# Designed miniproteins, single chains, continued (5), part 33

Each design is a single chain, and the fold is of that chain. pLDDT is the mean over its residues in the fold that is shown.

## One batch from the design tools (miniprotein)

Design m17199
Fold by ESMFold2-Fast:
Formats: C-alpha cells, sequence, structure tokens
Structure m17199 (fold): chain A 74 residues (1-74)
C-alpha cells in the first residue's frame, strides 16, 4: 500500500508542477488526479481503509490545487 500511496503522491506533485508551469488547466489537473486514484484502487484491490486513505490524499491535493488556482486568479 505505501508504494501505491508514494506513487500517487509523486504523480500529484508532477501534475501540480505542470499546472504551475501553465501546461495544465485546473480542470485537467483535477480529472487526471481523480483518474489516477480510481485506477490505483481498481488495479490493487485495496481494502476500504486503504481506499479511504487515498481518497483523503486526493481531497487534500485538490484543496491545495484549488488554493493555488485562486491565488493565480487574484
Amino acid sequence: FLAVAMELAREFMALLDRFEAGELSLEELEARARAAVADAIARHGLTPEQAAALQAMLDSFLATARARAAARAA
């Protein structure tokens, strides 16, 4: 499980970097992050506790991305 969580964290950081560089819209970043979590859950047959942990990580990441987008819009 830890390896799956670390891989998703790495993907999230790459998505955020691309968003900050203007290569992705917020909508594209959110879609890709959601798809990555859904794919990880589907591929690894995670327990409900593990799936909940990945969902919490996604929610925290999306909150961060939205805050960055709001700061840029101001």
Scores: mean pLDDT 78

Design m17200
Fold by ESMFold2-Fast:
Structure m17200 (fold): chain A 62 residues (1-62)
Amino acid sequence: MEELIKKAEELEKKGKEAWARGDYATAAKYFEQAAKLYEEAGLKEKAKRLRNGAVQLRELAS
């Protein structure tokens, strides 16, 4: 559980860094990976918000 949350936080940070660079496609990918790990850790609401954010970022990347 703790390891999953730590890994998810690292991926979320990488997603934010990509977003800051305007790399929306890479940001979306990291947020999707983070969401999967948060979901596995039982943080379903946080995972849902990140998945929704990733969908929006993919739209912007198109």
Scores: mean pLDDT 83

Design m17201
Fold by ESMFold2-Fast:
Structure m17201 (fold): chain A 91 residues (1-91)
Amino acid sequence: SVEEALKSVPVEVAEEAIKKAEEDPLNASLVTSAMLLASMSGDKKLLADAYTVAGKSYEEQGDLDSAKKYYQKALDLDPDNEEARKNLEKL
């Protein structure tokens, strides 16, 4: 099923992709890969972390509207995501 396919990625693979994207948030390929792998892991907290990195990427590019949307997406998945909350509050 689609639901089973979306859980095919190990959490460790998603965590590594998010870590690489956090080290280079202006690298669109790393940020996109982090979001995709986190989504495929089925872990909502990892997907929230990936959306937080996407928010930082847009913020660094000066796209504050997209940054706010991604930080809000992260908080919708994980309301306890301190990094997304703090970054959204300072925009």
Scores: mean pLDDT 84

Design m17202
Fold by ESMFold2-Fast:
Structure m17202 (fold): chain A 57 residues (1-57)
Amino acid sequence: SALRERLVAEAQALGLDEATARRLVEALLEAARRGAIAEEDLETALRVAARHAAARA
């Protein structure tokens, strides 16, 4: 979907490689599907998680 590819591109802009970005985005989309995170909070959650992951790498 367009949203998925947009979030992957944003994660890569924050310093993650494509494979890591895709895994992170899939985990966030799955959490949203399970109701663990609101859809409107996805981009904020992505930015926080991506910066944390990049700092650990």
Scores: mean pLDDT 80

Design m17203
Fold by ESMFold2-Fast:
Structure m17203 (fold): chain A 98 residues (1-98)
Amino acid sequence: SRLEELVRLLRSADVEVRVEAVLAIGELPDEEVAAAAPALTEAARSADVRVRKAVAEAARRKADIPEVLPAAQAALRSADEEVAIAGALATMAVVASL
């Protein structure tokens, strides 16, 4: 499926491919995003700041899906200030939707 392919691309050696895969997952139907939430949470712990920032943005866009809360919280714990702020905004948006 498209979801399975995008989850596979999250493990690409190319950072740009991983960023695009995160953002594409964030544009999928809510059911598919919920299914991908554990993979997004793992991506939020990536060593690459661009991937972690993309996860925060995807979680913010899909804040109505409770399953993305762990991904938003993982981004909030980032050592990078911009990612941590984006993760905090995503976390607040998800909690406000509960």
Scores: mean pLDDT 85

Design m17204
Fold by ESMFold2-Fast:
Structure m17204 (fold): chain A 63 residues (1-63)
Amino acid sequence: MSDEEKKELIEEAERETVREALRKPLSPEEAYQLTLERLKELAEKRGVKLSMEEVEKIVKKFR
């Protein structure tokens, strides 16, 4: 997975988190965990299986 693809997945996961925040208020920890969960799901949909630790490293590196 390229750095461009990783950034695209983060952006998509953040859009999902924003959509949830529009429905109900999210705490910072809830928003962070939802973003990690969505990123993992989006990567799996693209055929890339990531551990939660790898997902966290990607988010920390690009944000």
Scores: mean pLDDT 76

Design m17206
Fold by ESMFold2-Fast:
Structure m17206 (fold): chain A 62 residues (1-62)
Amino acid sequence: SLEELVRELQELLRERHRLQDQLDEAEAAGDEARVAALRRELAELSRRIDGLGREIEALLRR
């Protein structure tokens, strides 16, 4: 349902904010391995958010 998709999107957006905070901490600490891992996780999460956003938009435009 649309409500379930919106709820999932909100959860993914919260996760993105959490990962961005962790990335800032890892960069400040000079932890290059953790920075690389977090950037990969953020890229994967961004793809999921974009896909879900397009699905929601398609439902709303019909």
Scores: mean pLDDT 87

Design m17207
Fold by ESMFold2-Fast:
Structure m17207 (fold): chain A 140 residues (1-140)
Amino acid sequence: KIEELKKRAEAGDAKAALELGNYYFSQKKYDEAIKWYEKAVSLAKGKEAATAYQNLGNAYLHKGEYDKAIEWYEKALELDPNNADAWTNLGRAYYGKGDFKKAAEAYLKALQIDPNNKKAWGGLLFLIAEGKYKEVFEAL
């Protein structure tokens, strides 16, 4: 099955490249996941590339490479600015970097798009619980 996905991805199937990236991501093999997500980006166009950019951001976030994660989430949001999950994950990356004001701004944008986004609420409430009131207030 994996060899079949690899052959399809090498033949130009962006969906197969994304599935391979997701497979390696689930195995916590983030470098292999990144390789296949980069292949998916090279094959996908427009808004479909936004999913691959978001997945690249997720892989870098899990590696603790916050600046790289931010870069890829910003590219995803340039293509799909109404993706509340991408805004939420951008907030998580800024939080990891220690930029609590930018984290709050990203969570608030996610909630503006989807007020029921539980992860964005969790991120914002966690900042408040940690005493980052000034940073949250300045983001409002």
Scores: mean pLDDT 88

Design m17208
Fold by ESMFold2-Fast:
Structure m17208 (fold): chain A 59 residues (1-59)
Amino acid sequence: GPKLAVAVKDYTATRPDELSLKKGDRVEVLYVDEEGNWLVKRLSTGERGTVPSSYLELL
């Protein structure tokens, strides 16, 4: 099944390829790089972008 995570704190995107999150946002994890950035999709909107893994907790 899909790999799901939740935002544990707010994140403001600093680059065009990043996704801003609010604490409690649920995302699907699409890809994990070796540097700790995760490509995610917000479940409510379908928006995609990268987020530092420290802002996410796997469900």
Scores: mean pLDDT 85

Design m17209
Fold by ESMFold2-Fast:
Structure m17209 (fold): chain A 82 residues (1-82)
Amino acid sequence: MEEKLLRKAKAAVKFADIAEQKGDYETAARSYENAARILEKIPGKEKEAAELYDRIASLYEKMGKTDEAEKWRKKAEELRKK
């Protein structure tokens, strides 16, 4: 069960990486969010999910959405405390 979730999360990250390289920050942020939400459901993957939320925050900063970026950074910080 966890292996299927990990593969799905990894595919979403790869898709997001490609979108980010193309400058499609909206699509990249959504795909990283999908991957992070999957990783949150897997015990022991909280730090990996937090790293993706930090990456989402960086994308929102590049888009000039600083309030949204702060929201995602807080989510990453909360996961690191667990």
Scores: mean pLDDT 84

Design m17210
Fold by ESMFold2-Fast:
Structure m17210 (fold): chain A 61 residues (1-61)
Amino acid sequence: APYIIDLVAERLLNAAKKIGVEVSYEEARKAVIDANYSLRKAIELLAEKLGIDPEKLREAF
């Protein structure tokens, strides 16, 4: 659902911001879509695309 994409994307942006990483809203939304709306997979995919540690992103989320 579109609402889920936007909610997770916003949270991914906040998580990245907490760990000092700059992320675009579009990158976060694309990660959610590519993860087939799985929150865990979206975190992993976004972290890989940004070259950051997925564990750090998960801790901040």
Scores: mean pLDDT 78

Design m17211
Fold by ESMFold2-Fast:
Structure m17211 (fold): chain A 98 residues (1-98)
Amino acid sequence: SEKAKELLEKAKELLEKASKEKDEEKAKKLIEEARRLILEAAKLAPDAETAVKILQEGALELLKASEKMESKEARQYALNQAFYLLAEAVDIELAARA
């Protein structure tokens, strides 16, 4: 749980850097690393409900960061990653329902 919180905070820092990054490729790498950390945090969750909440929070942070991005390509990539995390959250929720 504490390690998951640290990973999510690092992801938020990377997304803040991505939102200020003018280089498209660097912004995308920051977004990709943030998504990776969010998925790692969800994997460390003690239960499905907590994993879903982590993925939803991560998706919201990606959405917020995308609104501040100057690069259209980086913005689209961030939005795509947000939708990916939401889809993963749905899959976990469905699996938890048996």
Scores: mean pLDDT 87

Design m17212
Fold by ESMFold2-Fast:
Structure m17212 (fold): chain A 92 residues (1-92)
Amino acid sequence: WKEKIVEIVKETQKQIEEELEKKGYPDGFIARVSLLMDSVANLLAAAKTPEEARKIVDDFVETMKRLINDPEIDAILDEAKEKIDEILEEWE
């Protein structure tokens, strides 16, 4: 389950980076977002249980929505969360 979740986070990172670049966000802001997403991928790879992974994802999505405050980015984050939650449910 960890490998699939990390893959979703990496795919989501690419989508967010492309959307932020398209919208003209500063390179430094995009780099900060990418660093935070790399950090989350590392935390998820280190998670011991599906419950721990779900908490990491929930906290991450909330943090990113507050940081970026963009409805299109919010939609990308919500889609990623739904995909991750489906994977985690299979391991409960």
Scores: mean pLDDT 79

Design m17213
Fold by ESMFold2-Fast:
Structure m17213 (fold): chain A 71 residues (1-71)
Amino acid sequence: MVEEAIELLDIISKLETNEDAALALYLAAGVLKAIGEDEIADILREAADAILAGADKQEVIAKAKEEIRKL
């Protein structure tokens, strides 16, 4: 799951808009929460919230990848 979550973040980082990236992160977090991956889901939700609050998309995604790798 960790490797798959990192690959997903790489795909999301290539989305054109912050709104699309945040939506993709919220959807992924919802699915991951449903299958019991609570820690990864929380990291993705926090990343989506940060992007919508105006944080840099690439910086937020890089930080999320680092947090997931520590799990």
Scores: mean pLDDT 84

Design m17214
Fold by ESMFold2-Fast:
Parts: sequence; C-alpha cells; structure tokens
Structure m17214 (fold): chain A 76 residues (1-76)
Amino acid sequence: KLPEELARAVTEGDEERANQLISEAEKLGAGKAHREVAEATRRLRQAMLDGNSDEAVAAGERLRKAYEELKKEIEK
C-alpha cells in the first residue's frame, strides 16, 4: 500500500525509503493524474520538512486517491 508505506517512511524518518516511493509515484503519473500525484507528493515532502505527521498522513491519503485515478486512466 504505497500511501501507507510513504506516510510510515516519512513519520519514521526513513528519508531514503520515502524518496524512493516519491520517485516511483512521479514516474507512474500522466496527464491529470500525474499533476495530482506530483502535487500530493510535494505536499508530503513539505510535511516532512515541517515535521508534521498529521499533514504527512493527509498527503498520503491524497496520493492514494491520485493513484486510483491513474489506474482508471490506464484501464480505459
């Protein structure tokens, strides 16, 4: 579960794991879904810098929704 793994990596301070998951998210995006994934990823990075775990979890949930939209886009 990418959003949960990403939120966990951020809250546990595993920067290498978080960066890997963020890069994977960016590579999977295209069109509108790509922009949403990129925005959610940017929000997550900002939450990491601020040390705000609640915002990191919220950004992770947004990223999950962006991935669901991306899957629908690919399945058309």
Scores: mean pLDDT 67

Design m17215
Fold by ESMFold2-Fast:
Structure m17215 (fold): chain A 65 residues (1-65)
Amino acid sequence: SEERIKAAEAEVKANPDSAEAWHNLGVAYAESGDFEKAIEAFEKAVELDPDNEVARRALEGLKSV
């Protein structure tokens, strides 16, 4: 859903230092099959919040494909 990606991109633009915004963008890209962009978004989410276990696991899963 391109609509979901657009919404997540808007969140990141509004709050570029929010780990949650980057995590939501990663999920949107992964759901659309754009795994390269999903990895980039999850990496930024982990950089902003290293304790985010969900984002770390998502990143590990995507890199193991």
Scores: mean pLDDT 82

Design m17216
Fold by ESMFold2-Fast:
Structure m17216 (fold): chain A 70 residues (1-70)
Amino acid sequence: SEDERQARAISQLPDERLRGAAEYLIKQAKEKGNEEALKHAQRSLDLIEAGGDRYEAARHLVEALKILKE
């Protein structure tokens, strides 16, 4: 439920900010060699670029953040 609340807050951000966050997390995941975080961050970016579900995109961002923070 906490992750859900965070994802809802993130999903309300402008597309430019969501895209920037996804791109940043993709770079971090690549630098750390973390394939799981990369998949989540890339899926989020793909959803944003396709005009897909913003909440689903935000959930993938939250998951990538959790993985990368350890």
Scores: mean pLDDT 85

Design m17217
Fold by ESMFold2-Fast:
Structure m17217 (fold): chain A 80 residues (1-80)
Amino acid sequence: ALSEGKRLFFEGRYEEAAAKFEEAIREDPTNAEAWALLGEAYARLGRYEEAAAYYQKAIDLDPDNERLHELLARAKEKAG
């Protein structure tokens, strides 16, 4: 699921990528990378409020990841 989602994301197929990342999260809800990629897919779709929520979940699982804090800040700025 995660690998398939990354391929779809690279192809610009963000809705389909999001579905695969959601599948990866159902298999392992502690996978911070899957939450982060779901957030990135939603950000690419212009859904910044949803992207921010998913980035926050990724940060809750991986709080020392500086990149996730930057992505969350940008998503919040675009959502508000």
Scores: mean pLDDT 85

Design m17218
Fold by ESMFold2-Fast:
Structure m17218 (fold): chain A 70 residues (1-70)
Amino acid sequence: SMRDKRIENALKEIDAYIEKGDYDAVLRLGARYPEVSAYAMLKVADKRPDLSPEAIEAFKKAYEAIKKRR
């Protein structure tokens, strides 16, 4: 489906943003699709362990906001 293609593209974009060091973009992308939130968190935790607690908190809040609107 179109949604599945968007999710697949989002996963690829997360890898590209990690390479650029644009973690803010990674967090925003992860927040758009609950399916990619876990992947985004894992990538941030792996590349920037020093940011992991803050990144996890941010993703949890973003995920909760998206979930509540559905």
Scores: mean pLDDT 69

Design m17219
Fold by ESMFold2-Fast:
Formats: sequence, structure tokens, C-alpha cells
Structure m17219 (fold): chain A 110 residues (1-110)
Amino acid sequence: SALDAKLAQLSPEDQAELESFLSMLPSQAHRDAVTAFLSSLSVAELQKLVRILSHPGVRSVLLDVIRDLSPEVVVAVLRRMLTLSPEEAAALLRSLLGLSDAEALALLAA
């Protein structure tokens, strides 16, 4: 796939982190949407995303957030996280806990 070709340009550790993240996604629809999003990113953006996903504050809460959100909203969250520091991304994810799709999208638009 186009994603596989980009993943081959990452370190083995960064590849393992993204593969682990994809395996955590709650449905095939989530995996398809996130895979399409990741395939649209540059290698530098993928490296930044791995750095964010590897942050303890992100890791501790990310799965709980993504389990309750639709695939499209998960992609919107990941896109927003790429514009933030790891600490800011962790704070964003904590703010998204327990929110509906509509509430999450409203918070991301603010």
C-alpha cells in the first residue's frame, strides 16, 4: 500500500508504534479512515505523529477517546494533534473524554 511504502522510510521503532496504534483502533472503518489519513501525511508528519503518540499523557488516554468517537472524528482529532506539542495533544485528549461526535467536533472548531 502507499502507507507501507512511507512506513518503510521510518525507523523500525517508529513503524512499530504506528502499527501498534492501528491495531488498537476499534473497527475496520476506523482502521480504513486512519490508514487513508496516514497515507496522506509526509514522512516528517508521520515522525511527528509517532512522537505525539509515544508521549505518556497521550498513550494513557488516547484509546479511551478513540473508542467512543466515529472514524471521521478520530481523523479530525489526529489532524488537530499534528498542529500541537505532545503536552498540548495530551490536554486536548483529556478534554475529549466522554464527549459525543458533535461535542468533539465543536471543541476542535474552537
Scores: mean pLDDT 87

Design m17220
Fold by ESMFold2-Fast:
Structure m17220 (fold): chain A 55 residues (1-55)
Amino acid sequence: MSPRLAELERVRAELRAYWAEMEAKGQLTPEDRALLEKGFALVDEAIAAERARQA
């Protein structure tokens, strides 16, 4: 696994943990939710692009 791919997977895991924590506390605003969803989409796109480059 490339260092870049490992870093992207770690960022994705951190975003997921942050979402879960904020949601559990009832502190996840609609704006924060939209930003996090955008962040997940960008990270997923970056992971797919990195995997394609390594193929």
Scores: mean pLDDT 80

Design m17221
Fold by ESMFold2-Fast:
Structure m17221 (fold): chain A 70 residues (1-70)
Amino acid sequence: GEAHELLLRGIALRLRAIGLEFDADLLLQQNAQTGPNPALAARAAALRAEAARLRAEADELFAEADKLLA
């Protein structure tokens, strides 16, 4: 059903967001080890911003699924 499809899409987006957050943390760890690099910090910030957008989209999909299941 539609609710199941929305839940699967939401889960997929959350998994992508987790992956981007992990990549951002790795870049920040590299930055800490090699000394401050503004380019690495900017890339990490961009990945976190993208992850936040994906999490927001997932939350909207879950909210829509909840409406269909209510």
Scores: mean pLDDT 88

Design m17222
Fold by ESMFold2-Fast:
Structure m17222 (fold): chain A 65 residues (1-65)
Amino acid sequence: MEEEMERLIEEAEELLREGRIEEAKKKLDQASDLAVRAAIEGDLELAKRTGERIKELEKKFGVKF
């Protein structure tokens, strides 16, 4: 789960650098779904880190997901 979330975030950041906003959003939506699952399973730290990284990308690229 943690490695999969990291990969999705990295792919989304690369897509955002390329201006491929819709594809990046799909990757971040997948990461968000994994974060919700992690929270339900008791991994609140993984969920928190994922949410913070998504927020940081929104700020960095001036987009809202």
Scores: mean pLDDT 80

Design m17223
Fold by ESMFold2-Fast:
Structure m17223 (fold): chain A 79 residues (1-79)
Amino acid sequence: MKIEVPLSDTVENVLKKAGVKEDFKNYKLIYNGKEIEMDKNAYVGDAVLKGEKVDKNIPLGGSGSLTAGSTVEVEIKKK
């Protein structure tokens, strides 16, 4: 399942928005063909940018949601 989500959203909220009712550990997130860590306490932007080169004008701290302004397509796959 593929969904577009803002970088300021949380991983947990993305899974809930996608209708994932089962335990999160049975699923994985994929961005641009790469698996990203499913930490429910992390922001999507943090998970996506962890170890990846992306545009540096996106602040990953606190109130960056309006400044981020960016959405990404993520794929949710069952393990």
Scores: mean pLDDT 63

Design m17224
Fold by ESMFold2-Fast:
Structure m17224 (fold): chain A 89 residues (1-89)
Amino acid sequence: DEEKKLEEIFKKMREIFKERVEKLKKENPEAFEKMIEAAKKVLEEAEKHAKELGINSLEELIEKLKEQSYDNRLVALLLEELKELVEKY
């Protein structure tokens, strides 16, 4: 199942991303702060697009994307990771 294979690959990429984020925070705090700023900007742009579509929140947009095509599910997973990253730091 191609969809399940893509979700499995994405899940592994998320684990690698989290490990590298922790390493970056320790080894290069300035680059880490720039990454967090970029993540916030992406989330703000996603929320703006959600409002333009009549969607009340970023969380509602993520849930709606999860119910759609494979590509939209991957976008939803990326947005969730960026949201968790920004909320954690």
Scores: mean pLDDT 77

Design m17225
Fold by ESMFold2-Fast:
Structure m17225 (fold): chain A 55 residues (1-55)
Amino acid sequence: SELEEKIKEVLKRIGELTEEFEKDPNNEEIQKELAELVEELKELQKKLEEEKKKE
């Protein structure tokens, strides 16, 4: 589904940014981007759960 593909994409980006954050843990921009992606992931997972409940 589109939601599952979007979740996979967000997880890939989180993984990449987490590696960058480990190299430069004081980088506030990376930290902020990670926080935003984590919130996006939570919202997408919630939408996927609602989709499955209404099948």
Scores: mean pLDDT 80

Design m17226
Fold by ESMFold2-Fast:
Structure m17226 (fold): chain A 56 residues (1-56)
Amino acid sequence: ASREELVELAERAGPLAMANSEAETAEEAADILMRKHGPEAARRGLEEAAEVQAQL
């Protein structure tokens, strides 16, 4: 997954992305999750979080 893709997913996941990464912004959340878990695991987690947020 690209950084741009992860940032877009973090924007849609909102607070769930930030809580999972301890980040203050979507960009920080994407960067932290990618560094901790790798790009594909970060993408899967953010996709699930975005689906849970549904209201975006």
Scores: mean pLDDT 73

Design m17227
Fold by ESMFold2-Fast:
Formats: sequence, C-alpha cells, structure tokens
Structure m17227 (fold): chain A 65 residues (1-65)
Amino acid sequence: SRYRALSAEELEAAIAREPDDADAYLALGKVLAAQGRLEEAREAYRRALEIDPDHEEARAGLAEV
C-alpha cells in the first residue's frame, strides 16, 4: 500500500485530502503504535472503523492497543 511507507505527518496530510480513506487511518494507527503513542493509535484505529466497520486490520489493531 502507498500509505505503508509514509510518516505520521504525511499520513495526516493524505487524510486531510481524502478523509474517508480507512486505510490511511489504519496506516496512521500502525505508525503511532510503533512509536508508543498508544492513545493516538487507538483514536486512529477507531476512525478507520467509523469509515469501514468491517475493517479487520483496524479491529485487530484496536484490540492490541
């Protein structure tokens, strides 16, 4: 995915352009969790699930943080 190589700042810019992209929020959650920013990661995963409630990767990510 094009989002997997982006920084948190680049992902936030991508989200600003396309706020309905669940994969961008998923990628942001993964980056934030890797940085130990677990509260912010949880919020990013929740937003991905608001866009796509059946998003299995976002659900799994939320369960881990």
Scores: mean pLDDT 79

Design m17228
Fold by ESMFold2-Fast:
Order: C-alpha cells, then sequence, then structure tokens
Structure m17228 (fold): chain A 81 residues (1-81)
C-alpha cells in the first residue's frame, strides 16, 4: 500500500480530528452539567463527521479548513472550563 503525501496529510488531519472529538466527549463526561461544553462537543462531533466525508471525497482543502475549525472549538472548550 502506497500513501501519497496528500493521503498521509489527510490521514494525520483525520487522526487529529478524532483525537479532539474524544477529548471533547471526555470533557462533557467530566462536566455533565456544563451546557456550553456539551454544545461545543456536539459542534466538534459534526465537524469531525464532515472532515471524514471530505477526506473520502478527496477534498483535502476542505479537510484542512474543517480541522482548523475543530481546533478553534477545542480552544473555546478550554475557556469554558
Amino acid sequence: MKLSPEQLEGEVLLALAHMIGAIARLAVQKHPDNEKLKKLAEEIEKLVDRAEQAYRAGNLDEVRKLVEEIVKKLKEMDKAL
């Protein structure tokens, strides 16, 4: 199996997106009454799903933009703690 540089970048970006999704879920489990965290985690989950779809469609530019937005939402979650 041969990974192109673009495929490798996409795989790394998706791995990062999924890691952030897992962190968001754990934060909600630790702070179940924090509605702001719950909302941000739901937004992150939707962005992760969109990044997966963009990667499968071969749209790496969209994957990059979605991961940037996911990182932004993670920073907003940190401020909500």
Scores: mean pLDDT 84

Design m17229
Fold by ESMFold2-Fast:
Structure m17229 (fold): chain A 68 residues (1-68)
Amino acid sequence: EAIPYIEEAIKYAQEGKLEEAIKLAEKALELSPPEARPTIEQAIKYLKEGNLEGAVVLLQTALSLVKK
């Protein structure tokens, strides 16, 4: 259930839609297993800092952790 929110957060981050990407990443954090949460928290920090490339990489990593 976290997967669609992570995927949407990646899409909006790639489009430069920071506010929407942050909201989706925060929703993904609520729905994620404990092992993925620190990675998503760091991605949200990077989104807030404007580091979109770093945020996307971390969200992709979190997606891999949730799928396992």
Scores: mean pLDDT 83

Design m17230
Fold by ESMFold2-Fast:
Structure m17230 (fold): chain A 74 residues (1-74)
Amino acid sequence: SSMQKKEGEEQIKKAKEKLDELVKKGKITEEQGKQMLEQITAVAQQLVDAGLSPEEMKDAMDKALKTLTQKALA
């Protein structure tokens, strides 16, 4: 269980870094970045609770972040 939590936390940190970069580049607003980070955090918590492996969690988180980013940049 601790490995899933650590992977979730690491994926949230990576998502935050990517979203902060998009805000700095002016591609999304600070409000959009905050909302997207909140959504990614909720997804990570659901995946941890579901007991997914670290690899499954990484893949699911990558997909969620890409989907949210594509919607925001369209």
Scores: mean pLDDT 79

Design m17231
Fold by ESMFold2-Fast:
Structure m17231 (fold): chain A 67 residues (1-67)
Amino acid sequence: MKKVLVVADSNEEEGKKLAEELKEEYGFDDYVVLTNVDGAEAIQFGLELEEKTGEEVVVFNSEGHQY
């Protein structure tokens, strides 16, 4: 089962750096960075991605905290 990381950050480069760090630390297979969403929209994206792909999806904010 693949594990996918979603990071919500207003800065794409900062979000990508955080996503790579969290991916290495927690053993995620892939990541997605969302730059133009609030926390509720990021959570909704994660839920929809999980339903569509059957992958395990975990959503983090720009501070590296899980939603």
Scores: mean pLDDT 83

Design m17232
Fold by ESMFold2-Fast:
Structure m17232 (fold): chain A 65 residues (1-65)
Amino acid sequence: MPLLTDEEVEAIAENARVSGLTDEQIRGMARAAVHARASKLGPVSPEQLEADAEEVYRRVRELLA
C-alpha cells in the first residue's frame, strides 16, 4: 500500500493549488507528510522515506498538471 492515501495526496494538492505553493514548498509538504506518517508506523529506512517522499511529490504534481 502507498504510505499516504489518495485522499491525503489530494489534500496536499488542493492546499498547494489554493495557497499558490512553489514546487520546493510542495516537495517540503510531501516530505513532512511522509515523515509524520512514518513516525506513527515505526522505524523506516532513510532510503524508503526518500522514495516515499518522491512518490508523494510525483503524485501531487500529477494532480496539479
Scores: mean pLDDT 77

Design m17233
Fold by ESMFold2-Fast:
Structure m17233 (fold): chain A 89 residues (1-89)
Amino acid sequence: KEKLEEVKKILGEVIDILNQAAKSFDDDVLVALATIMAYLALKAVEKGDYESAIETLKRLKEFVEKHIKNPEVRQKVLELLDKAIEIIK
């Protein structure tokens, strides 16, 4: 249960970072899509669907690497996503 709460906290941080990045006007639609994917992963974790959560987080990593242009946001989100995946495994 403690690992679950840690993952939920990490995904909450990802969502917060992406919402803050949306204010920059650089990647509005792409940042919104990344935020939706992070929210879907969080909901999968809350439901105990760890297989779907891991799959969604891996796809979100690929999406962030390809489409999020802000290097600080990209690096921070990727680090948090890797940490979340490692905890769920």
Scores: mean pLDDT 78

Design m17234
Fold by ESMFold2-Fast:
Structure m17234 (fold): chain A 63 residues (1-63)
Amino acid sequence: APLSPVEAAVLRLLAANQGKALTEEQIAKELGISRSTVRAALDRLVARGLVERQADGTYRLKP
């Protein structure tokens, strides 16, 4: 299935940060969207195997 616009935006932001892990709050601030919307997109991206959630609660592109 194709990515939603929010999922695509989150992936581009993570890629632009060159593997730096980001919090939900940092992603929400950078994209200008709510934390709940970011959380839903991150949950879908983790389910797709494209993003990993780290033990410290940050998110990055899956290696």
Scores: mean pLDDT 82

Design m17235
Fold by ESMFold2-Fast:
Structure m17235 (fold): chain A 66 residues (1-66)
Amino acid sequence: MMSDNEVAGQVGQQAFQWTRTLPEDEARRQAQQLARQVSQQTGVPVDFLERAAQTAIRGELERRAA
C-alpha cells in the first residue's frame, strides 16, 4: 500500500524527469495526463497530484532560469 505522499512523490519525480528532457509545455501536458491517470488508479485526489507535478516542474524551471 502507498500513502498519498508516496504516490505524489512518484508523480513529481516523473514530472521532474520530463521537465529535464522535454519542452516545458509538453512536460506540463504529460504531467497533467499522468496525474489524472494515477488519480483514477489510486483514488488520490487529482488536484493533490497535479500540485506535486507542478511543484517539481516549477522548481526545475526556476533552477534553469537562475
Scores: mean pLDDT 81

